# Ledger of designs, part 2: designed miniproteins, single chains

Each design is a single chain, and the fold is of that chain. pLDDT is the mean over its residues in the fold that is shown.

## One batch from the design tools (miniprotein)

Design m37
Fold by ESMFold2-Fast:
Structure m37 (fold): chain A 88 residues (1-88)
Amino acid sequence: EKLKEIIDLLLEYLKELGKTSSRGEAFRLIAHALRLVGLKIELEMGADPEKIQADLEKILRDVFGLEIDLANSTVEEVKEKLEEAKKK
């Protein structure tokens, strides 16, 4: 499922960032991870995928600084953009 795979990808990215983060930054990363887990649970409970997609796009923009059209993007494309952001 595309949206669940993207959420899992973002969770792994935050976990990796947390390994080199300060205690304060780690707390912020945990808060972002909880938002992502909430969206994943909503999908599993039968929430509208279009709503979850919009919420994910907002998180990508606000938290990761990425403007991604998830309706027209693959999991692989999202992964590539995250890896590029990580190198900066």
Scores: mean pLDDT 80

Design m38
Fold by ESMFold2-Fast:
Structure m38 (fold): chain A 72 residues (1-72)
Amino acid sequence: SHLDQAVALIRAGEPAERVAELLRQAGRELGHGDVGERWAGLVLQMAREGASREELVARVERAGAQLRALAA
C-alpha cells in the first residue's frame, strides 16, 4: 500500500516530499484527497522542524488510520 511505502521511505531517509506524495495518493484512492493533502502538509512541516524518523512514522500511521476510517 502507499502507506506502507511511506513508512519504508521514512526509514530509508528519503526526502519528506516523496512521503507527502504517497499520502496524497492514498487520500485520492480512498476518496478523501483533501484529508491526504492536510496530512502531507503536516508531514512536510514536521520534517522541516526536525522531527525524528520515529515521529514521522507515527504521524503517517495516524494519517493511514484516519483515511481508512473515513473510507469505511
Scores: mean pLDDT 80

Design m39
Fold by ESMFold2-Fast:
Structure m39 (fold): chain A 94 residues (1-94)
Amino acid sequence: SVEDILLEEAEEYAERALENARKAVESEDKSLAAALAAAAELLAGLASVDESPEVLAKLAETYELLAEAAEKLGDKEAAEKYRKKAEELRKKAE
């Protein structure tokens, strides 16, 4: 199934999501930052099929960085949504 394929690659998707989110925060180009944030969100969604503590912790950090990127882009609603999701994932990882 698609879920079985995603589980095999979930850790890699989580790592790529985290890296793209970091780059979104660091980018001085707002258009590039938005594209990197969108890529990070998609990859985080794909990784979310794996609820291991290691993947959940990386996803929590990814959403924390996505919240920071959203604030820099002026999207306060997205930033609040991402922070809430990060907190929920942190609690699941414990």
Scores: mean pLDDT 85

Design m40
Fold by ESMFold2-Fast:
Structure m40 (fold): chain A 65 residues (1-65)
Amino acid sequence: KPKLALVVASDPELARKVALEKKEKEGYDRANAATGLTREEAEEVAKKLKELSGLDVEVIYVDAP
């Protein structure tokens, strides 16, 4: 089923690396990297991405905020 990964990390390089891995190796249709987001901010971004893309959005915290 079509899925979008929103990867959240404190380090932008790590976030991008994990996002690319989710897309290429774990079958996510799309992956976005984000840094500096709180859990609440990440959930709001995920909601907006779901509305814009029509995909199910999974928030992945690489290092817990």
Scores: mean pLDDT 79

Design m41
Fold by ESMFold2-Fast:
Structure m41 (fold): chain A 66 residues (1-66)
Amino acid sequence: SLEEVKKKIDEIFETEEDLERARLKASNIIHEYVKKVRKEKGKEEAMKVNTELGKYFLDLIKKREE
């Protein structure tokens, strides 16, 4: 689910000390989930999920950079 993906992203940013590695790991999880949503629910739903997860991801990066 979308919330489970957000939890995985949170865990990555919590456990990965290298910001660039955290970004790559989180980006990969987002891309894989968006691809799955696209296959199962179509492009429009995938775009909405991608936008929401992208914003969540960027917010976490900003908070870690301060």
Scores: mean pLDDT 82

Design m42
Fold by ESMFold2-Fast:
Structure m42 (fold): chain A 73 residues (1-73)
Amino acid sequence: MEEVEKDIEEAKKLMEEGKYEQAAVSYRNAAVKARELGNDELARQYYTLMAEAFKKAGKDEEVEEFRKEAESL
């Protein structure tokens, strides 16, 4: 969980700074790690936050790709 928590803390700071694309990458890293740990529910939550960050960054296509990834959990 420490690795996931670090990515989430970084993503929160990036969101506060308005660096949405970088925040989305940090949320993506957290989601992947949560999934590797077998926590599909937590991974879905992080994919949702990543999608929100990408949407704020204007990366709509990325949002659709990760929405499909979350549905596969």
Scores: mean pLDDT 76

Design m43
Fold by ESMFold2-Fast:
Structure m43 (fold): chain A 70 residues (1-70)
Amino acid sequence: SSELEKKLEELELKKLLLEFVLESERWFLENYGEKLSEEERKIQEEAIRKTEEEIKRLEEEIKRIKEEIE
């Protein structure tokens, strides 16, 4: 189970990095969104959505591994 613990640590780190990316993406849209074209804004909103979906997938995998270890 040390292998599962290592995988859990890697996934939690990946999630942390993606959460940082998400905050950066949200900060950019909040502070510069009004200066963006409609097309540019949609691209940024889509990037946020994709990052949120990836975080959700990682959370589901983390939960599954935690249940397996416990």
Scores: mean pLDDT 86

Design m44
Fold by ESMFold2-Fast:
Structure m44 (fold): chain A 89 residues (1-89)
Amino acid sequence: EKEAEKLFKEGLKALGEGKPEEAIKLFEELLERYPDSKYAAEALYYLAQTYKLIGKNEEAIEYYEKLLEEYPDSKYREEAEKELEELKK
């Protein structure tokens, strides 16, 4: 959990510093190494948000759908559903 939290916080810091590619790498590493962490659903949500931010809407859709499939009880479920509705217009 400590390592997953560190990766998550570093990803958020990268986003705050305008480094979306670095954030993507950090969130992808968290999901690969710590898929059962409490930060996994959060990382997946921010990964999708980051792909949307850089204009990669197809990848954003894929990650929002993965969030709904793999973490359906996540607090991000409703927001992911809303984002998918907006992106699929």
Scores: mean pLDDT 83

Design m45
Fold by ESMFold2-Fast:
Structure m45 (fold): chain A 67 residues (1-67)
Amino acid sequence: SVAQELLDAATEAGLALLRLDPSAVGEVKAIADMARYGVENPSTAEAVKEQLEALARAARAALEAAA
């Protein structure tokens, strides 16, 4: 389902951000809010999913650069 895809993307983005910065609770909330918006606005769901996946990739790239 679209809701499951957005939840999965939000979970990956949130976990990646928390690995980068364990204090990033506000950013994790913003990710959850973005996923909720995508569920409530199905026409935006694909774009929201792409943005969440891009955030996860950026956070992982930052983690790799810090190693």
Scores: mean pLDDT 83

Design m46
Fold by ESMFold2-Fast:
Structure m46 (fold): chain A 79 residues (1-79)
Amino acid sequence: MEEELERQARALAEQLARASEEVAEEAIERIVAQAPEEVREEVEELLRRARELVRAGDLEGATRHLREAIRLGLEAEEK
């Protein structure tokens, strides 16, 4: 589970790094819209922070925030 979350988060961070600002914003909006209502605000904050880290060249930091956002979404689905 943790390895799979890290793999998905890293792939998303790399995708955001290669994407234009408009494409990155659309991807974030789509992920936020798919998040359970209970954690939507927290997921949005994590995704916004990850985007800023990608802009700063900190892919490892972005990956950590994206991994947490994915984890929150999955855990909320189970509760």
Scores: mean pLDDT 77

Design m47
Fold by ESMFold2-Fast:
Structure m47 (fold): chain A 96 residues (1-96)
Amino acid sequence: MKESKKLQAEVLIIEGNKLAKQGNYEEALKLYDKAIELAKDDPELQARAYVSKAKVLFKMGNYEEALKELEKARELNNNAYSKTIDELEEEIKKAM
């Protein structure tokens, strides 16, 4: 049951990334939000969804919202995304 939720969340992140690449940012954000809810018991996967959401917000020019989503990912104490979060945070700050 938990593994099924994890797989659903992973699929939603992949589909969200495809939509974002096509410029469909609003639909991508909805898929990431659903993935975040499904991944509540998986902090690493939840952080992955927050990072993906921040990348889309950055592309939309929503810099402050992008930084807020990165802060949520950072709060999850995930080792897998710490470098990605730091690098993306610096890129967003340079664009502001």
Scores: mean pLDDT 83

Design m48
Fold by ESMFold2-Fast:
Structure m48 (fold): chain A 56 residues (1-56)
Amino acid sequence: MEPLTDEQRKVIESVADRELTDEELARLAKELGVSPRTVRFELNRIRARKEAEAAR
């Protein structure tokens, strides 16, 4: 899996509260210069963190 820069993480985090289609994920991944799997992995990490924060 490719490492993400802070800027790339910020972009992914800004859309983490939304349901993204495969087309939206592919577009975002190309814009960031990473694979769609990398974007999906980061979205899952952000969602898990937000779920934990919401429980507190």
Scores: mean pLDDT 75

Design m49
Fold by ESMFold2-Fast:
Structure m49 (fold): chain A 59 residues (1-59)
Amino acid sequence: TERLERARKIAAENLGLILAGRAQASTPEEAARLEDELRAKSSTPFYAIALEAFEREKA
């Protein structure tokens, strides 16, 4: 159980980092849209972790 949950957390963090890299390569408006979409999905634990990684990377 712990092993599987850790794998899911790593996958979520990787998604956040990939999206952060995409946002940095995009226009400010495109970056804001990607962030808004992540925020909209952040009610689920997976996307909440992804959003946290996204925000940490862009800082």
Scores: mean pLDDT 80

Design m50
Fold by ESMFold2-Fast:
Structure m50 (fold): chain A 65 residues (1-65)
Amino acid sequence: GFEELKEKAVEAARAGDIETALELLKETKRKYGEEKAKEVLEEVVNVLMQQGRVDEAIALAKEFL
């Protein structure tokens, strides 16, 4: 479900797997629409920012948006 995709995207971001996080964001957008995908993107960006991984957060947002 949506929560499972969100969890997987957040875990991929925590592991530094930006490519997997991006693919899960695209899957969320395809299945649940743009608003739900933005919710997942915000959580992923928050995790990366909290870890000091600002450049990766910017790169992910740029590729997805």
Scores: mean pLDDT 83

Design m51
Fold by ESMFold2-Fast:
Structure m51 (fold): chain A 59 residues (1-59)
Amino acid sequence: VSFDQADVQNEVQKLVDAGFSPEEALRFLQRQLGLTVDGIAGPATENAMTQYYQQHAGE
C-alpha cells in the first residue's frame, strides 16, 4: 500500500532530521517496536510501523 511506504519513509526522515542516518533511524524504530534489529526495511518492519502510526495518527 503506497501510503504505508510514505509513512515509513516520513518517520525515517524525521529521525534523520534529528541526527540519525537512515539505517540508524530504521534500527531505532525496530528496537522501539520490539522487532529484530537488522536495519532492513522488510515486510514485518513495514507492517509493524504502519500499524503503530495508524494507531497514533496525527501530526
Scores: mean pLDDT 67

Design m53
Fold by ESMFold2-Fast:
Structure m53 (fold): chain A 58 residues (1-58)
Amino acid sequence: MEEFEKLLEELDKLIEELLKKSGKKLPKKGEFKPPRSEEELKLLIEAIKGGIELLKKL
């Protein structure tokens, strides 16, 4: 599904930005368990966007 792939790409970019803003406290390279549905992906993306917005306000 093209939409799902696009959401995953957006999520990856948001995580990268969040890590830069938070000071790069990245955990060890472990197994990442991605959400299995677009619904879960959208919720996760929204949560991360909110976090980034809060960090920008600081």
Scores: mean pLDDT 65

Design m54
Fold by ESMFold2-Fast:
Structure m54 (fold): chain A 68 residues (1-68)
Amino acid sequence: SLEEAFEAEREAAIEAAEELYKKALEAARKGDLQRATSLATAAALLYALAGENEKALEVLKEVDELME
């Protein structure tokens, strides 16, 4: 069904967000602030689109905190 297809797309979006989040943390640890911010923003957007709003905020806060 279309609903099942949307659930699969949502899961894929969360997996993509998780990968971008990991890359954002790596970039932040390396001191690449521009890359870290871009990756964190992309990850947060994908989490938000998947309905994971708390996780989206967590990503932004954690990466920002690591950069400071």
Scores: mean pLDDT 84

Design m55
Fold by ESMFold2-Fast:
Structure m55 (fold): chain A 83 residues (1-83)
Amino acid sequence: EREKKLEEAKKLFEKGKELLAQRKYEEAVEEYKKALKIFEELKADDKFIAETLLGLASALLRLGKFEEAEEAMKKAKEILKKL
């Protein structure tokens, strides 16, 4: 169960990266947010949470959502400092 949910979250993260590369920024944000929710619920490895937040921030920056992007980057930096 937990392993299946973790695999789903990783797949959503990879889909977000693919959509970002295709310049489908709104769809990328949706997939990254879905992945982030699952990683947080599972208390997954902080590296997955940080990487997902960085991807989310990149997509948000491309959409001009600077405030939301800054918050995502700030969270990622706080997590990475603890590693």
Scores: mean pLDDT 87

Design m56
Fold by ESMFold2-Fast:
Structure m56 (fold): chain A 72 residues (1-72)
Amino acid sequence: MKHNDVEKVSENVYKVYGYAGTVVSFEIPVSSYKSIKVVGPDGKEVPYLVANGRVYFYAGDIEGWFTVTFTE
């Protein structure tokens, strides 16, 4: 079931749509990375967790596109 729309912006940048009050989950699409940065629709950095090849983060009280950046 597709809860979060995912759009590729570039090789290392993805947009994930999050709904307020929900946990957003996104399968890591890149083969390797050194760090991940998640930025909310308000431009603030969001804490995240990585488990089993997926990124998890809480959308909080915000609905919109979160930017997930993978750094090599």
Scores: mean pLDDT 80

Design m57
Fold by ESMFold2-Fast:
Structure m57 (fold): chain A 66 residues (1-66)
Amino acid sequence: DPDLEAGRAALAAGDYETAVEHFRRAIERDPDNAVAWGGLGAAYLNLGKPEEAKPYLQKARDLVEA
């Protein structure tokens, strides 16, 4: 998934808003992609938005535990 790869690259580069955009697109293609949900949560944590991050991180965990 090119958006999953781009999201991870943006997250590593500190481009958190760009990472959010790419991870959202990855989720639109595959809503069961735990990595994309986890990346979205991580990006929101880095943006100082832990309450927004929480449900995304919970979704990622639930998908990995399935």
Scores: mean pLDDT 83

Design m58
Fold by ESMFold2-Fast:
Parts: structure tokens; C-alpha cells; sequence
Structure m58 (fold): chain A 82 residues (1-82)
């Protein structure tokens, strides 16, 4: 059930960002990676790479400590999907 797990993590990333009241920069990052994820289509490995890059870029720009903790948790969950 890799596709459902990956979809669930993508939803949780978006939810965490929106609940943290994101900056314009954080929203533009989310939009950019949503477009990349759409381009990946049904390629599981590419979708996983895109989501990892999304988390990493969000971690570089966010100043919200609660969001950072949640993103680190989601990153570990995403990396464990094999």
C-alpha cells in the first residue's frame, strides 16, 4: 500500500504547513513542489524524491519551531517507506 502511504504523507505535509500559518515563501515552495509532484505522475520513486526535496526546502526557510519538528517527523516516515 505504498501509494496510499505516500499520499497520506503528502497530505500531512500540506496540513502541517497550512496549520502553521505559512509565509508567502513557504506557500510558493508548496506550490512549486505540488507542480513537480504532478509531473512525476504515478512514478512512486520520483514522487518520494519530490516530497523529500519539499520537506528539505521547507526546513531551510521556516522559522516555526513546531513546523520544523513536524517536518522532521514526516521526513523520517517518508524515508522509512521502502
Amino acid sequence: DKVLQLTGLAVEIGKAVYEAKPSEEELEILKKYSEKLAEAGSDYEEQKKVLLELIDELLEVTENEELKKKLEELREELESLE
Scores: mean pLDDT 82

Design m59
Fold by ESMFold2-Fast:
Structure m59 (fold): chain A 72 residues (1-72)
Amino acid sequence: DLQEEIEELKKKIEEYKEEIKKLKEELEEAKKTGSKSEEEIKKIELEIEILEGMIALLQGMIGFLEKLLKKK
């Protein structure tokens, strides 16, 4: 039960990390080549921040669930 939920949350974290990696690579390329506007760059930066916040939330949930699992 809780172990399966923890595994699913870990999977989501890996998916978000992969998305952040792609966005960071896109951001670095855009900054280096000048291929994107300042507004587009800021949008990518904001999207990275949102995904990082989501990962932090999911990590907090995993920690809480792991404590519950060890108690039960």
Scores: mean pLDDT 82

Design m60
Fold by ESMFold2-Fast:
Structure m60 (fold): chain A 105 residues (1-105)
Amino acid sequence: ADKKAVEAAKPLIDEFNDTVARLNQTLEQAQDAAARGDVERAEELLKEAERLLEQAKAIAEETIETLEKNGASKETVDQFREGSENLLALLEKQLEELRERVEEL
């Protein structure tokens, strides 16, 4: 049953969710700084967002490996892979769009 694989991956899934939450908060703070014309603060927050995005990508890969190692079904692995890839792609796009906006300031 996939339950054991998901239980084994739970700490990584929790860390992934926490990292994504921090990334979202950092992007919101960067948007606020950019809206105020605080270029230096916006650039600092964008660098932090880039670090959090790379960290989230690494955690997602480790989560997939942990699911596979613990005998998760292809469906369970594919669901997490697709979900994490789609979410991270959206966040990367938001980061790139905000970086471009800050460069115009």
Scores: mean pLDDT 89

Design m61
Fold by ESMFold2-Fast:
Structure m61 (fold): chain A 58 residues (1-58)
Amino acid sequence: SSAEVAALSAEGGRALLAGDRARAQALFQKAGEMGGVTVEAGDDATRSGAAAHVAGQS
């Protein structure tokens, strides 16, 4: 939706090409959350880790 979503998607693509699937999935999840789109199953551990980290923020 915004330039931030595009930047996160580009970073995710770069990470995927570098062979870092976990990082790519985390970046795509963040882009989806910002854009209001949730990536389908297969990203549960990465998403849970990111959500736990954010939830710890105050």
Scores: mean pLDDT 64

Design m62
Fold by ESMFold2-Fast:
Structure m62 (fold): chain A 69 residues (1-69)
Amino acid sequence: DIFNPSEEESEAAEKAARGNIEKAKDPTLSKTQRTNYLVAAYLLASLIKDEERRQEIIDEVKRVAKEWE
């Protein structure tokens, strides 16, 4: 099943999601650019096998989105 990621894919997705969240915190970005980074992080979170870690990423995306609203 292509929706059942390996442990390595899950770890890579978490790292990529966190990287996109950090990029989204750049105050020089346009609203569209920031939204694109946050959406990418949210989609990458779906590949994280650990429910608690996945929820941490989702919560951080929501927090950053509200901060820059």
Scores: mean pLDDT 81

Design m63
Fold by ESMFold2-Fast:
Structure m63 (fold): chain A 71 residues (1-71)
Amino acid sequence: SSEEEFKKLIEIVEKLIKEAEKAGQLEAAKRARELVEEAKKSDDERKQASLLTAAALIAIGGLIDKELEER
């Protein structure tokens, strides 16, 4: 169901956000959380998927930035 799919996507994105927070990427994690909250307010499945995808990419971007900083 779309509700179960949405819930699974949120779970995946929340895990990425937690990893970004653990890595000290607080700005990226905060921005990603804002997009997740916006997705939760939407009743449009396409918009929900787009916002969650953007949140995931922001969290991943923060983790990449951390790796580049360690070089």
Scores: mean pLDDT 82

Design m65
Fold by ESMFold2-Fast:
Structure m65 (fold): chain A 74 residues (1-74)
Amino acid sequence: MEKLSEEAIKLLKEAIEAVRNGDYDRAIELLQKALELTKNPVYKARLQYAIDLVREGKLDEAIKVLEDILKETT
């Protein structure tokens, strides 16, 4: 399975921090950038799901999705 790039991993870490700080617009921007760098369709779907969770205010679920991706890619 293709791993996320180092840049995409960095963007996910910054997005998690943005969510924790209440900066949801920045979190969505960072996740959209990570999605553009991602070729794997499974990770694209999971990143889109995390964006949707942030938009819905399901912040703990969004962080969990992103942390699970990071654990699988590092």
Scores: mean pLDDT 83

Design m66
Fold by ESMFold2-Fast:
Order: structure tokens, then C-alpha cells, then sequence
Structure m66 (fold): chain A 70 residues (1-70)
């Protein structure tokens, strides 16, 4: 499932880069789905990479969410 996780994180990053409410919501959903797939896959290397990318996106989404969605 590494390719699916990478694709989801890439899409989440692109959505977050839009910087608006729509981008935030789409990115948040994709990040959550990527996290679920990572937990299910339980590959140490894939989990670490996905966690790092997810953490970066979560930080950006928290900032955007506080301003636009929350």
C-alpha cells in the first residue's frame, strides 16, 4: 500500500497548497486516509515516511484550519 499512501499524501499536499477552505478540507481527508492506510500496512519504513509527511501536512492544515475552517 506504499504507492497508495504516497499518492494520498501527494494529493493532500497539492490540496493544502491551494490554501483555502476547499484545499484544507480535501487535504485533511486525504491525510486522515493516508494515516489509516499506513497503520493498516504496518511497514516500518513506509510508516516512518508517511508519518513525517503527514506531520508536515497536519502542521500546515492546523494553521489553515484555524484561520479558514475553524
Amino acid sequence: ASQQVEDLLLQAQAAANKGGVEGYREAARLVEEAGRLTAAASSPEEAKLAEEQTARLVAKLEQLGAEAAA
Scores: mean pLDDT 68

Design m67
Fold by ESMFold2-Fast:
Structure m67 (fold): chain A 73 residues (1-73)
Amino acid sequence: MEELGRLAYEEATELLRKLIEAGVPIDEKTIQQVLEEVIKRLEERYGPLSPLERSVVRFEVAKAAVDVLQEHA
């Protein structure tokens, strides 16, 4: 769980920073796309995520989005 949460935060932060560098606005739709990509990458490594694991990933992606947006505010 701790490793999954850390990986989700790191993957989301990297994806969000790359999108900002590419000039993509970080809106709700973009955050949703990042969440879907992070889940896909984690499921490719670990297999299907449980509902609790999906909740942890969703929380960490939201936290990454807030932190990245705060760096640009």
Scores: mean pLDDT 82

Design m68
Fold by ESMFold2-Fast:
Structure m68 (fold): chain A 93 residues (1-93)
Amino acid sequence: EEARKAMEEGMKALAQGDYETAIKYFDEAARLYLEAGDDVGAALALVYRAIANVKAGDYEGAKKDRDKALELAPDDPLVQAGAQLVDSLLEKG
């Protein structure tokens, strides 16, 4: 419940272009999901944090978050799709 609320606040901040605030909320969400034993939830929070890091220009942070998400939930289709999205954002045009 608290982890989901942190995700919602992170998504709101991300939509507003407040990437620093988005990163903090996704960090909180990942921590709360890990404390709850929800590795998939934590991995999804890290995927969103990676997206926020790309938007903030922190490409190394985004890569680390992507790698950690895949480490936590390598077989989850939504985590895999999110990691592919991060890769696409990192490649740019």
Scores: mean pLDDT 86

Design m69
Fold by ESMFold2-Fast:
Structure m69 (fold): chain A 75 residues (1-75)
Amino acid sequence: KEKAEEGKKLFEEVIETLKRAKEEGKLLSTEEGEELALKFVEGLENNPDEKVLDKLVEEGLITKEQKENLLERYK
């Protein structure tokens, strides 16, 4: 959508932040990781992009089930 370049940069920062948190053991549980991802998605104007969530799943930062939960939250 608007500011596609800035959105891509934000997405890359999100995946790097989540990856670092996971590697450092900052993510204490699956629920913790889901909440962190939710906060970033909400930062995208309350319009979660399924492609962004797909990338988080592909990078192993969230599960497919967590993606579905996030999408249902914004149905």
Scores: mean pLDDT 59

Design m70
Fold by ESMFold2-Fast:
Structure m70 (fold): chain A 61 residues (1-61)
Amino acid sequence: SMMEEWRQKGYETGKQLHQAGIPVDEELIERMSKAVAARLGEEAGEAFREGMLEFQEELKK
């Protein structure tokens, strides 16, 4: 589904930022998710945010 695709894009974006040495913190996640929502709609932005949060949680484990 489109939601699943945007969730995966969020996860991969978080991973790429982490590999580049950029902290994947709450402020960055909110900022990027709002940008996706503004461009592609609220559902896409929320799915993207969920993906980034999934990556963030994996770093804590």
Scores: mean pLDDT 86

Design m71
Fold by ESMFold2-Fast:
Structure m71 (fold): chain A 87 residues (1-87)
Amino acid sequence: KKESLELLLEEVERFRKELEKTKDPEKLKELAGELRNLATLARSIGLEEAAELLEKAAEAAEKGDVEKALELLEKAEEVIREKLEEL
């Protein structure tokens, strides 16, 4: 539903902004866990591609690869926006 997609997009954008500010490895691990939860939510509403991108972003963040995590989150945002445009 449109409301669920809008909420998911807002959460992904929030995590991307937090990753841009984060230099603490412990906080990166916490964000990775939250991103995995967000991926589960995305999958539950039928966004399989976005869920996969969010899971990969979580793995990158957990490894400290912030640049790759940000790229994957940007791709997830794009996929979600495309789905919103179709509705």
Scores: mean pLDDT 81

Design m72
Fold by ESMFold2-Fast:
Structure m72 (fold): chain A 69 residues (1-69)
Amino acid sequence: KEEVLKLLEEAGRALRAGDVEKAIEYLRKAAELDPSLKELLEKAIEAARAGDYETAERLLKEAVHRVLS
């Protein structure tokens, strides 16, 4: 859980910095560690690739809430 949360935090920082490639790398690693988040994080990756950072951030926050629940 701690490692997944750290990866999601790093992904959020990368998105805010405009580093889409690093954000996608962190999101993929998080999905590998927690397969229950895979569908949600794949949607976040697609949004980030499309330049839809608002949707990517929203989905990232949903993933954080799911891990903390």
Scores: mean pLDDT 83

Design m73
Fold by ESMFold2-Fast:
Structure m73 (fold): chain A 98 residues (1-98)
Amino acid sequence: PVESTVLQRNIAAILRLIGAAVTLELLLRAPEVTEEQREAARREVEEALEFVEEVFPEMDPSLRKAAAKALRVLAELAERAGFEELARRARELAEKAE
């Protein structure tokens, strides 16, 4: 059913945001980080933001609120990691979700 597929995509989008936030948390706790590790983390955040943006029009209000919270956490962590442009995109998407 279409509704079941949409719900699964909505949940996947939020889980990807949470996964990206966990990756950034680990990156920030590491005493040394390679450029390869930084690029991998940046890519994970970028892909999570792209996926949630695609799913937003189909997202339930309750899940949209959860996505907004996840996006705010992701924005803060991305800013701390030096990914200013990704942090800005995450904040813009969080505002759009409200």
Scores: mean pLDDT 84

